# Designed miniproteins, single chains: the designs that were tried, part 101

Each design is a single chain, and the fold is of that chain. pLDDT is the mean over its residues in the fold that is shown.

## One batch from the design tools (miniprotein)

Design m3734
Fold by ESMFold2-Fast:
Structure m3734 (fold): chain A 66 residues (1-66)
Amino acid sequence: MTVEEYKKRIEELKQEVENTSDPEKLEAIRKEAMRIAKEVAGEHQDVLDGVAEVLRLILQKLGHRA
């Protein structure tokens, strides 16, 4: 997968987060975002920033307290 393909997938994941409140679906999106983060191995900061944004949106949806 190229950097542009990862960026496109991250945008799709953001849309999926906005369109669901199902905790099971949010967990599936979280796992996919974490998979992308592992695959890029920290070499593409813009992709990692996108992953972090997806994870933040999921935590907000779940009402998670740090």
Scores: mean pLDDT 77

Design m3735
Fold by ESMFold2-Fast:
Structure m3735 (fold): chain A 64 residues (1-64)
Amino acid sequence: MRAEVIEKALVEAGVPEEQARKIADEVSKIPDDFEAANFAARKAVELGMTPEQAARVAKAVLDA
C-alpha cells in the first residue's frame, strides 16, 4: 500500500514513527501528489523540523 511506503520514507526523513503513521494515512487519502507533498511538509514544520527537513519530507512523498 502507498501509505506504508510513505510511512517508511517519513521515518527515514526523521519523522517519529507514531506521527509518520498518522501523516502517511492522511497523505494516502490525498489523490494529488503535489498536495500530498505540501501537506506532509507542512506537518513536518508543525513538528518543529527545519525547512531543509520539511523539503526532504516533501521529496520522500513525491518519490513514494
Scores: mean pLDDT 77

Design m3736
Fold by ESMFold2-Fast:
Structure m3736 (fold): chain A 66 residues (1-66)
Amino acid sequence: MSPQEILDRYRRRIEERLRAGDREGARQTLLRGSSELQETIDDQDKLDQYVQELARGYREALERAE
């Protein structure tokens, strides 16, 4: 699975969890996605970019769910 596929998959899961009111599940999904990105990406700059993008998606979805 490519880093982009991991990012897209986990962003969708986070959005789904937050829309369902499952804030704990959304947080766990964020942590799992970050872990999979760390396992997949050897380049620190790319890893930082993808982790920041995932975290941004989480924050936006969290604000939207309130």
Scores: mean pLDDT 82

Design m3737
Fold by ESMFold2-Fast:
Structure m3737 (fold): chain A 58 residues (1-58)
Amino acid sequence: SLIEALFSPDPEVQLEAARKLGETGDPAAVGPLRELFETSPDPEVRKAAAEALRKIGA
């Protein structure tokens, strides 16, 4: 699942999952993406989560 991949220990996997969820507009991803944005220590991962949320309209 792309949502499960958001919490991968691999930042590259997290980035791809956030990007794809933003592109598909999956509303189930809104909560997980907000959590990733708030908790991720990686600025690139946080930026990807924020961009995905913006694309979904959340």
Scores: mean pLDDT 82

Design m3738
Fold by ESMFold2-Fast:
Structure m3738 (fold): chain A 63 residues (1-63)
Amino acid sequence: SHMKKEQAQKLIKQAKEALKKGNPQEAFKLASEAYFLGQDDPKLRQEAADIMGQALKEMQKQE
């Protein structure tokens, strides 16, 4: 639905902001939610997956 795509876009924006603020755990959660909400949009799912990957790399650096 259009509402789910709009929500996924908002979550992607929030996930990118969380990464900029140095919170990769929050970014991963937000991007993960966007990934499932954007199921009907391959581009949104890919953007969410890319953010999830970036967040995981940042979490590994904090170990």
Scores: mean pLDDT 83

Design m3739
Fold by ESMFold2-Fast:
Structure m3739 (fold): chain A 63 residues (1-63)
Amino acid sequence: MKSYREGDTLHLYIEKETAAESLTAAALLAAAGEKIVVYSEDEEIVKEAEKILKPHGVETKLV
């Protein structure tokens, strides 16, 4: 997972090989109050991220 912080927002790039692990980490960070944006090149991962992270207000984007 590639990540960087811009201001108060944490940007996470999720790779297919570590998707479940990275999505779990993103959910925990969002639940802890972090502002997160998730990116993936895989449309299925973006859809899964949206389902899991939508209750936490996380933005998901296809790259």
Scores: mean pLDDT 80

Design m3740
Fold by ESMFold2-Fast:
Structure m3740 (fold): chain A 85 residues (1-85)
Amino acid sequence: GAVTARIRELAARAAAATDPEELVEAMRELSLAIAKALEELSEEERKEALEVAIEGLRRLLEAVPEGAREGIEEALKYLEELLKS
């Protein structure tokens, strides 16, 4: 759906970011899109959105400097635990 597509778009934008300001803004919008998915989607759509967000954050970890990794790793762990529930 639209929310899942937006999460994928924002994760890709964050991974492609070369400026810290662009990365921060993309991460902010990604967080809001994930929160919306958790509140508004059916259980099936929520699982799909979480899987897309997890994939996006894993790709982001490959693209960002060491200093940014801790926050992304914490978010990834949180989303993976939500997917198991």
Scores: mean pLDDT 73

Design m3741
Fold by ESMFold2-Fast:
Structure m3741 (fold): chain A 81 residues (1-81)
Amino acid sequence: SELEKRKEELLKEAFEKGYELAKESEEKAEEELKKKEEELEEAKKRAEEDGWTESSKAQLALLEKQIEAFKEGAEKALKEK
């Protein structure tokens, strides 16, 4: 499906961004990760206030997976550095 394909694209983009950013600058990768984790916490609070709709659950799950992919990419780059 189109939605499934877009999710795969977003995860690949997150991994690649984490990898390239960490390869370029460990500090920038850490700052970006911290920013994304803060965005996740804000999204989680909003989802809770909205009563955990199926849409908000799906958005949180995707965001969590994107952050995880970013971390994996960054870790790979740091090990190669």
Scores: mean pLDDT 81

Design m3742
Fold by ESMFold2-Fast:
Structure m3742 (fold): chain A 90 residues (1-90)
Amino acid sequence: AKEEALKLIQQAMNAVLKYIAENVESTRLSDIPEEVRELGRLLDAAIDALEAGDIESAIEYLRKAKRLAEELGLKEAAKLLEEAIKLLEE
């Protein structure tokens, strides 16, 4: 479950990075929308929590990340995060 969830979170991060590469002319953090930067911070926090064995905090970060991905129209990332949440809740 944990390894599979980590893989899904990594795939969601890759989808976010692809969106940035296709939609942002510069790789500078200041040129990336704040909502996208917040999504990245939430995904990093979720990974750190999972590696520390804090499943409850990881689920909370992933729920916030999924909502933000949905608001940004990142459908693939949102789907991957929903799948990761379900694996951690089982």
Scores: mean pLDDT 79

Design m3743
Fold by ESMFold2-Fast:
Structure m3743 (fold): chain A 85 residues (1-85)
Amino acid sequence: SEELIEETVERIRRILETESDPRAIIRAIANELLRVLPHLSEEEAEELRRRVIELIKERFGEDSPLARALIAAIDSIVQQVLAEK
């Protein structure tokens, strides 16, 4: 659902605005993704992944080591959930 994607993106934006600890950020984002990904098609999951990656790049910078680590973790989560479908 487009609405579910929009809601999830906004929740993740809030996490990135309010959390400063990288470990807390990854846990909170992982929890949001694990909650929503089972209810999305593969196309919708790819859209959500793309939008979340853009938020991370906006927050930390495209070449940031932290951004790369967060993106790798998100890729792992998305791959795991999609493999179960």
Scores: mean pLDDT 81

Design m3744
Fold by ESMFold2-Fast:
Structure m3744 (fold): chain A 56 residues (1-56)
Amino acid sequence: DEKKIQNEVLEKLKKGEKLSEEELKKFKEAMEKNFDPNFINEYRKLLGEEPIEIKP
């Protein structure tokens, strides 16, 4: 379940836990299957990255 993977990654980041490269890869794959710009922007914000611009 892609949404479950996304939520697990966000919870780890909110708790200040470090993500492995494998977890990041799995999260990116889950985002591609269940693309949610708000979810992606929350993830990027937790990593200290700028929000992405998503065009229709």
Scores: mean pLDDT 68

Design m3745
Fold by ESMFold2-Fast:
Structure m3745 (fold): chain A 65 residues (1-65)
Amino acid sequence: DLLDELILILLEIKKSLSEEEQKELEKLVNDLSLKGYSIFEILKKILEKFDLPEEIKEKILKLLK
């Protein structure tokens, strides 16, 4: 289920970030969602903005394919 995979990846991203970075993530997701960006576009912006562990980056890239 794509939705379950998206929820799990978002939780993994959140857990890999500091408290300050988690607040930036929430703001970014809310701002982009309000502007009408798709979840895939939001994930791409998350990859560009945050320095994530390689394992998490690979999981996101797999979903974007």
Scores: mean pLDDT 80

Design m3746
Fold by ESMFold2-Fast:
Structure m3746 (fold): chain A 118 residues (1-118)
Amino acid sequence: MVELVESGGGVVPEGGSVTLTAKFSGFDFSKALLGWWAQKPGEPLELVAAISADGKKVWYGERVKGRATISVDFAKQTLTLVLKDLKKEDTATYYAVAFTTEPKPLLAFGKGVELTVV
């Protein structure tokens, strides 16, 4: 069973920074695309950041470009997002996501971690 367990949300001051982490297990993550998606109140899910499991390719959503850093630690099975210069608009539920097409298409979400910027 695929598992993504997020941590590191909470109430954080505007202009500060936050580190969100997700522990992943139960799949061949060497073939996966890993990332973070956010759902803001009243808005659809949006891409925050994505990284290939080998760390060689990264993608950032336009809203967070220049403020977000995504990394993966293969040995620790940990996906990390650092978000700096926080804005009130960063208030959202953040989901760790794993996507793979091998051996079959799989899309898995964690339960989500809430971030409130005050």
Scores: mean pLDDT 80

Design m3747
Fold by ESMFold2-Fast:
Structure m3747 (fold): chain A 59 residues (1-59)
Amino acid sequence: GAVEAAKKAAEAGEKGDGEGARKAALESMWTPGAAQSAEAAARKGDGTGAGAAANSGSL
């Protein structure tokens, strides 16, 4: 679910793994915009931001 995808995106973000965060967001069939936001946050090393972006896409 969305919580699991958000956790994966947050972990990828903590590592600076933008691709991992993007893939985690897309696993929940979320919008491309949510995946892009998660990737951008993860590339900056913002795990909290990556998780929040992935969770927002569940709407």
Scores: mean pLDDT 69

Design m3748
Fold by ESMFold2-Fast:
Structure m3748 (fold): chain A 89 residues (1-89)
Amino acid sequence: SEAEELLDLGEKARSFGDMEKAIEYYEQAYKLASEEDKSYILTNLGRAYRAAGDYEKAIQWYEEALKLDPNNVVAKDNLRLAKEKLAKE
């Protein structure tokens, strides 16, 4: 699907360190994604913001991911780490 293609492009951009491009692709993927995939996409959006140094936005996206899927362990773990980092800054 187009959403899966955009998600793949976002993952590639993130792996190359292009967080601005990763964010753009993840935002596009989110608009086209099924409900089941949205939590995963928001988790990756949060990770991209964290890598860019925006811990406040990263926390917001992880919390939104957990609202969609409370069992998203990746979002839960990343949320905890981002909050710990923000508390030290």
Scores: mean pLDDT 86

Design m3749
Fold by ESMFold2-Fast:
Structure m3749 (fold): chain A 61 residues (1-61)
Amino acid sequence: SMDEVLEEIREIHERTKDVEELERKVLAVLMRAWDAYPEEEAALNARVEEIAKEDKERRER
């Protein structure tokens, strides 16, 4: 489900400290999700951007 995809992306952000590795792993999950849920692509991308922003703010603290 979409929620499982978002949880996988959150886990990648929590476990991956290297930004380049994080971006590669998130992109791989997103590519699979876009293929599985093409009608939800825009909503998925918006939620992923929110997760990335929250992670960035956490790293800057």
Scores: mean pLDDT 79

Design m3750
Fold by ESMFold2-Fast:
Structure m3750 (fold): chain A 77 residues (1-77)
Amino acid sequence: KVSERELEDEVAAAMALMIRGVGLSIFKKTGDIKELEEAKKKLEELAKRAEKEGLRGAAETAREEVKELEKLIEEAK
């Protein structure tokens, strides 16, 4: 059986992917780099929260998505 903590970790990791996906979709439609910066900020906050709560999968996912968004932001500037 999946523990409540494992479910919380999976949900938080899914939220990280959703935040990145939404930010990228809006950026592709609008060209507004602020959408990527907003998504990055949300992912950084989620990573900090996940680390404090011991949600390792979510924290790792959020940090990886932050790195990808950082690269895209630098390329777009």
Scores: mean pLDDT 82

Design m3751
Fold by ESMFold2-Fast:
Structure m3751 (fold): chain A 65 residues (1-65)
Amino acid sequence: SMMDEAEKKLKELDKLYENGEPIEVVRKKAEEAIELARKSGNSMYYTYVKQYAEGVLNELEEKES
């Protein structure tokens, strides 16, 4: 399912973040996860994935400051 594919992308996102990958690499993975969650048709899951991914990106941006 699209939700299963989005979960895989979230796990990949976590790995990239933990490995200290550049923000542009993490952002691209976040966008992939969000798009798959959107295509799932589950609005609650889409909101969850978007909030999670944006949280990771915000933490990374603050660390760069």
Scores: mean pLDDT 83

Design m3752
Fold by ESMFold2-Fast:
Structure m3752 (fold): chain A 67 residues (1-67)
Amino acid sequence: GRLGELTEEQRNEILDNLKKALERDNAEPLAEELSPEVLRDLAEKYGDERLKELAEEAEKRLKEALA
């Protein structure tokens, strides 16, 4: 779902889990479960460059899966 479709609690849970995974250098599995749009919105809202990189990678994988 998109950020606008999620509750504040759900958005905070996703962000917290992603930040913890980024600290452990293991965010890719969680990023794969999220839409690229949600990841991009989170990266823009919180200004996290690593979240932006994950969003770009997710978009690339989606394009490759559709090809």
Scores: mean pLDDT 63

Design m3753
Fold by ESMFold2-Fast:
Structure m3753 (fold): chain A 93 residues (1-93)
Amino acid sequence: MEELIKLAIEHAEKAAELLEKAGYTEEAKRVREYVKKAREALEKGDLESALKYVQEAHKVIEEAYKKAKEEGDEELVRELNELKRQLILQLGA
């Protein structure tokens, strides 16, 4: 569980960088705030709270992904899809 949460945190951070680069500054900020809370919970051994915060971060990423699709930001959509594919492969390996 802890290793899966760490991978999900790393994924969320990379997604926030992509969002910020694409001009989705507010969404990137929200993702980073949840990542910070997830890390603090993980350091305290609170795996339940860490998982909850990671899930909230990924919800923001999914909302930003839908917005990018609607706005026609094909590059951001492609980069977020590739990042998600890499996470799935790491979790399955």
Scores: mean pLDDT 84

Design m3754
Fold by ESMFold2-Fast:
Structure m3754 (fold): chain A 77 residues (1-77)
Amino acid sequence: MERVERLIEEAAEELEKAAEAAAAGDLEAALEHARKAEELARRAVEEARKAGIEEEAVERLLARLGPLQERLREALA
């Protein structure tokens, strides 16, 4: 539990930082934070699955991350 909860918290924090950086026009920093959030969220999903923990909270984080990463990818293309 502790490991998965920590990964979810860190992923959410990085996702918020990515959104703030994007709003400020710092697209490179926003992309870096978004990538970190995605990595942490992916690890949380894998650990949650192994521990039998409900993954709905992690899935909601991934759902928020997708649109943000798409916007950042288009802006940097």
Scores: mean pLDDT 75

Design m3755
Fold by ESMFold2-Fast:
Structure m3755 (fold): chain A 78 residues (1-78)
Amino acid sequence: VEELAQEVVRLTREAAELAETDPERARELLEEADRLAKEAGELARKSGKEEDKKILQEALREMVEIVREHAEALEAAL
């Protein structure tokens, strides 16, 4: 879960950086981040560990912050 959560944040940040210069690549990275976030969510539910849920929640909060800061550019990339 930790590695997937870190990857989701990394891909989202990379997408945000590329959103204005390469919106098509940014969209591809956001689609990959979404797939990994869903996989991480499923693993966290199956694990039943509070730690895994906290890691995922923190990653999702960071993802939301990145998207919020770059909302207009990321919206255009979608």
Scores: mean pLDDT 73

Design m3756
Fold by ESMFold2-Fast:
Structure m3756 (fold): chain A 85 residues (1-85)
Amino acid sequence: DAKKKFELGKELFKQEKYEEAAKYYEEAIALDPDFAEAWYNLGLVYERLGKVEEAIEYYEKAIAIDPNFEKARERLEFLKKAIQP
């Protein structure tokens, strides 16, 4: 169940276990590729790991699935400004 994997990822993210959280978000996406929130949370993980280019790709994927995903748009805009001063 994609939702159960996503919930496990959120729990690990709250514990700052970012690499383990990424694994569960990736499993959620493997089960449901249109799970916009899982793509967004994977982006948050990669931001915490300092992998900005990958975070941008994941936020863009979340927005492609859900164009009204304001949190993903906000993070993407912030990162674009950070890499293009």
Scores: mean pLDDT 85

Design m3757
Fold by ESMFold2-Fast:
Structure m3757 (fold): chain A 75 residues (1-75)
Amino acid sequence: KIEELEKKAEEYKKQFDSANARVKGAQAELDLARRTGTPEQVADAESRLAQHQKEADDYRNKYEELKKKIEELKS
């Protein structure tokens, strides 16, 4: 049912928002490492940021894919 897909899309959007908050935290950690840290600490912070960005991207893609499916079903 379209209504179930819309609820699932809303769930993925909320997960994306949460993951994006983690991305912002990781960006702040990277900025600190770039100002005060070693090259190794910068690399570690970049890796953590990339991991959180990937998680956010995964939820965004799931949300967008469900929105596309909902539009196709309404057509």
Scores: mean pLDDT 84

Design m3758
Fold by ESMFold2-Fast:
Structure m3758 (fold): chain A 89 residues (1-89)
Amino acid sequence: EAEELFEKGYKALKEGDYEKAVEYFTKAIELLPEDSPLRVVAEGLLSLAAKKLGDEKLAKEYRKRFIEGAKKNPEAEKKALELLIEIAS
């Protein structure tokens, strides 16, 4: 289930396992429709994980996808920002 993959990705991200975070978020995104708020959140968190790995191209691509999705999904934007602030703290 996409939610289980998302939770595994988020846990990996919090633990500093950025490679596993990218893997789990990628799998979650593949299972979710384009209009899914959870997909938008996963794209934002994948962008952060990619940046932490030094993968600038992957980080920029998913940051762009997140920005486009967030414009259409204000609730998903707010949720992603809350999770990003938690990780940064």
Scores: mean pLDDT 84

Design m3759
Fold by ESMFold2-Fast:
Structure m3759 (fold): chain A 83 residues (1-83)
Amino acid sequence: MLTPEQRQREAEESFAVARELIEKADEAIKNGDYKTALRYVVAAHIALIAAEYFDTDPERIAELRKQVEEASKKVDEAIEKAK
């Protein structure tokens, strides 16, 4: 099993990756690249799952989950508008 120090590092990294992927998804939407935006949101959701596994702070996880869900909705709305 991972050491407490490794677990903390994995949690922090997963949070950082999820936030960065959400930002990249927003940028892809602005550029009209909805396929890339969708890929970033899927990757952000995977990072959220990893963060949930390593992190012990339920409030912090709930905030991240809300951000990932909002990003997913923005991508879905952008794709719908493009059709």
Scores: mean pLDDT 81

Design m3760
Fold by ESMFold2-Fast:
Structure m3760 (fold): chain A 84 residues (1-84)
Amino acid sequence: VQTYNFEEFKKEVGKIDADKSVAAVRQAFPDTVIAKAIPDNATTLDDATLKLVADEMVKASTNPNGKVDKPVYVGFKEALSKLK
């Protein structure tokens, strides 16, 4: 079981443009758990919102046996890094 670490997650995704709007993230990930993790009234992609996104990425990538589906999780990280 890999221990999720938010600091390492931010480093792996790379520097996300802090000025990217919540709308841009929702457009990039329509109908995904990533988009659904963002509160309806959030307007900025701050650390709190990014942590919610990261938590849902881990959950979405975890199979019923508690193992993370590595290709799905890596795909989510790569998609987030494109927002830089």
Scores: mean pLDDT 59

Design m3761
Fold by ESMFold2-Fast:
Structure m3761 (fold): chain A 99 residues (1-99)
Amino acid sequence: MELLEKLSPKERAAVLTVAAGISAIGAVWAIEQGRKDEALHYAQVARDALEEAAKFLSPETAEKVRELADKMVQAAKDGNAEEVKRYALEAIRLIDEAL
């Protein structure tokens, strides 16, 4: 977080979006390996990163990103790798379009 404080708002949102993407890939991988606890942990880390990135967006776009982040965590709880990937990519797309 210390490095993020030295970046512009756009750069902070971009770094958080990359972190969310890496964590979402980790969740998908963990689901495919049958590692339920690791999948949920990665999905929660991705959700937290998306929620932090959403602070740099309009309230309307931020709400959509948060809804997708919550759906991604639920998909990870359900062991659905395809839905985790889909919701993560849609949330990342919304952030990229807003930056």
Scores: mean pLDDT 85

Design m3762
Fold by ESMFold2-Fast:
Structure m3762 (fold): chain A 80 residues (1-80)
Amino acid sequence: AREEAERLAAEADRAFAAGDYERAARLAEEAARKLEEAGDEEGARRLRAQSLFLLGVAALKRGDRERAEELFARARELAA
């Protein structure tokens, strides 16, 4: 479970490096789900915050500032 989450997080990092923010966000959410299944609530919360942040970046790239601001606010809430 944790090893699978680490693999998914590494895939998310590669997608981010490639500029594919929506794919990176999806992979981070999958990794968070695997960490939650493994009992790592803190790790899952941090990866979900990262996923929301990446979706916000994708929204900004599309010109959707309002959606991006909403997603960034949600990411900050989860990261606290």
Scores: mean pLDDT 84

Design m3763
Fold by ESMFold2-Fast:
Structure m3763 (fold): chain A 82 residues (1-82)
Amino acid sequence: SEAEKEQLIKEAQAILDEIRAVTVEYLKKNNVSPDVAAQALAHLDQLRQSLLAQMKTLSVEEQQELLAKLRALLEEMRKLLA
């Protein structure tokens, strides 16, 4: 359903926002230079926009699979921060 697709996109947005926040913390913890950090975050923001645009063309099942992969990525990234 359209409502289910919209809900999955909102969940993906939330996970991608958390991925960005974890990336910021990782870059700070590892003393990455401000210019390099800004470029990395800009690339991440472009990937975020592309993924969200792609999700609008996916079935509910494909959106759920992508969402599961994003959750797994976030968990692995959080382990690197710990």
Scores: mean pLDDT 87

Design m3764
Fold by ESMFold2-Fast:
Structure m3764 (fold): chain A 59 residues (1-59)
Amino acid sequence: MEEAEEETERRNELVIPATKAASKVYNELGKDETDEEKRLEAVKKAAEAARKVLEEEKK
């Protein structure tokens, strides 16, 4: 049990699924990629996945 601030805990509950989505996409596309441009593309796709999760939760 965390004794962190309530506002932080609430944010974590929303961020956790978005972070999981981003990590999943990044791990599949960019985790082992050595090409810098492809790594940036993977990061962008991961960020978009996180954004979609946040938009769905905002509903």
Scores: mean pLDDT 65

Design m3765
Fold by ESMFold2-Fast:
Structure m3765 (fold): chain A 65 residues (1-65)
Amino acid sequence: MKKILLVYGTDKEDAERTARMFKERLGADEVILLETDDAAEARRLAEKIEEETGAEVYLARAVKE
């Protein structure tokens, strides 16, 4: 099953750092960065991707330094 990691946050550096950490731990095939602090927006996008692709989508909030 394809695994997609969706990381959301307004700081690109924090999002990229979070994505690197979780991609390795989850064995994610693809990473998507979303520049938003709205968790509901990120969740709606994750649900849409999962529904359209059938992939397993993991949602993570960007971790600050």
Scores: mean pLDDT 81

Design m3766
Fold by ESMFold2-Fast:
Structure m3766 (fold): chain A 65 residues (1-65)
Amino acid sequence: EKSQAEKAYELLRKIAEEDEEVKKILEEAEKKYPGNELEVVLETQRKLEEKGLLEKVAEKADELV
């Protein structure tokens, strides 16, 4: 029922509850693209990759799904 972007956004929010760096990145993406889950997800992924956190987040997402 949920789009893939909505599911990715929900996973990122759950990971952000356990990881302060992910939380800051997600909050900044939400501030930049309010109400646009797809753009928030894409911006968050880009920032995670720039900071070398993408693999860590992918591992946590795999545990949650």
Scores: mean pLDDT 79

Design m3767
Fold by ESMFold2-Fast:
Structure m3767 (fold): chain A 67 residues (1-67)
Amino acid sequence: RLDEVRERIRKVYEEAKAAGLTPDEIEAKLFEVIRDYVREHPDATLEEIFEAARYAQELVDEARKEA
């Protein structure tokens, strides 16, 4: 579900920031979460995938802004 993938994205983001990863490294990890979600859920809608990617990108953009 979209809310579940968003929570996972947020959790990975917070862990990556706490570990001192760069924005590019955070981006790679967040999009890996989305890739794994798509692989596990081939019936996922394009709208769900787009919203997950948009959320991940917003978090990465915030990380780049503070870097």
Scores: mean pLDDT 79

Design m3768
Fold by ESMFold2-Fast:
Parts: C-alpha cells; structure tokens; sequence
Structure m3768 (fold): chain A 82 residues (1-82)
C-alpha cells in the first residue's frame, strides 16, 4: 500500500528523518518494487550525512528500474555524493 510511502514523504518534508526512514522501510517491505521509496531512503540518509548508506539506497533504486525517472534522479544524487 502507498500509505506508508505517503506518510514517509510527509515526515521527510517535516524534517523528521528517523521517522521517515521507518515508514519508507515499511513501504519497501509491503512493495519491494517501489523504486521511489528506495530513492527517498537515499535522500533521507544523505540529509543525515550517512553518505555510504545514501549511495546504497540510490543504487538499489537504479537496479530496480534502470530506465525510470526515479533512477535518473538517483544517478544525479550519486554524482553529487562523489
């Protein structure tokens, strides 16, 4: 369901990064094909300064759907972390 993903987005917008992580992880558990949730986990970890975790999640988003707009965004963020 998209409920956990949408709650994660709201928490991310509010700067509640640890809570956002929990909801994005739940979204992935319920829908492992939710590339957007993988991308958002990368963004949250980047905001927390956990750059290696951020890279891992961006790479997972790209692997899931390499030709998606989400994958294109993840590649741009990976380049910024280099």
Amino acid sequence: AEEDYNKGLKLFEEGKYDEAISYFERAIEKDPNNAAAYFRLGMVYAKKGELEKAKEWFEKAIELDPNSPVAAAARLFLKKLE
Scores: mean pLDDT 85

Design m3769
Fold by ESMFold2-Fast:
Structure m3769 (fold): chain A 92 residues (1-92)
Amino acid sequence: DEAERLRERARELLRRAEELEREGLRAEAAGDYAEAARHYEEAARALEEAAELLEELARLTGSERLREEAEGLRARAEELRARAAALAARAA
C-alpha cells in the first residue's frame, strides 16, 4: 500500500529529526555551536523530507490534517535552519 509506505518513511524521518534536534540541543548546551548548527541543519532537512511525504500522503488520502501537519513540519524546519545559521555565525 502506497499510503502505508509513505507513513512508515515519514515516521522514520521524524524519529531521525528528533534525535538530531536532541543532539543539537546537547551540543548547544555544551557551547559547541558549530556541532549544534550541523545537527540542526540535518534535522531541518529530515523534517522537510517528512513534510514532502506527508503532503503526498495527504494528496492520496484527502486528509486536511496531514496537510496541516506537513505545514507545521516545514515551519519547524525553517526555525531550526534559522537557529543553525545564528549558531554558525557565533562559531565563526
Scores: mean pLDDT 89

Design m3770
Fold by ESMFold2-Fast:
Structure m3770 (fold): chain A 62 residues (1-62)
Amino acid sequence: GEAEKAAKFAAEFLAKAGEEYDGVPATGSGKAVDDETVEVTLEINGETYTALLSVAAVLASM
C-alpha cells in the first residue's frame, strides 16, 4: 500500500543522506505503523535514530 511505499522511500532517502553527509555506510529501515504513519530507523556510525513520519508528507516528497 501507500504506507509501505512511503516507509521504503523514507528509509532509502535517510540512508543515502547519512552516507553522503558522514561518508560512512548507513542502513535505513522503514515500517508502516498505520495507513497515515510510518516509522523510519537510521543506523549510522554505531548510532540509531528513529522518527515517525506522515505517509502523505513522504509521498508528496517523492
Scores: mean pLDDT 78

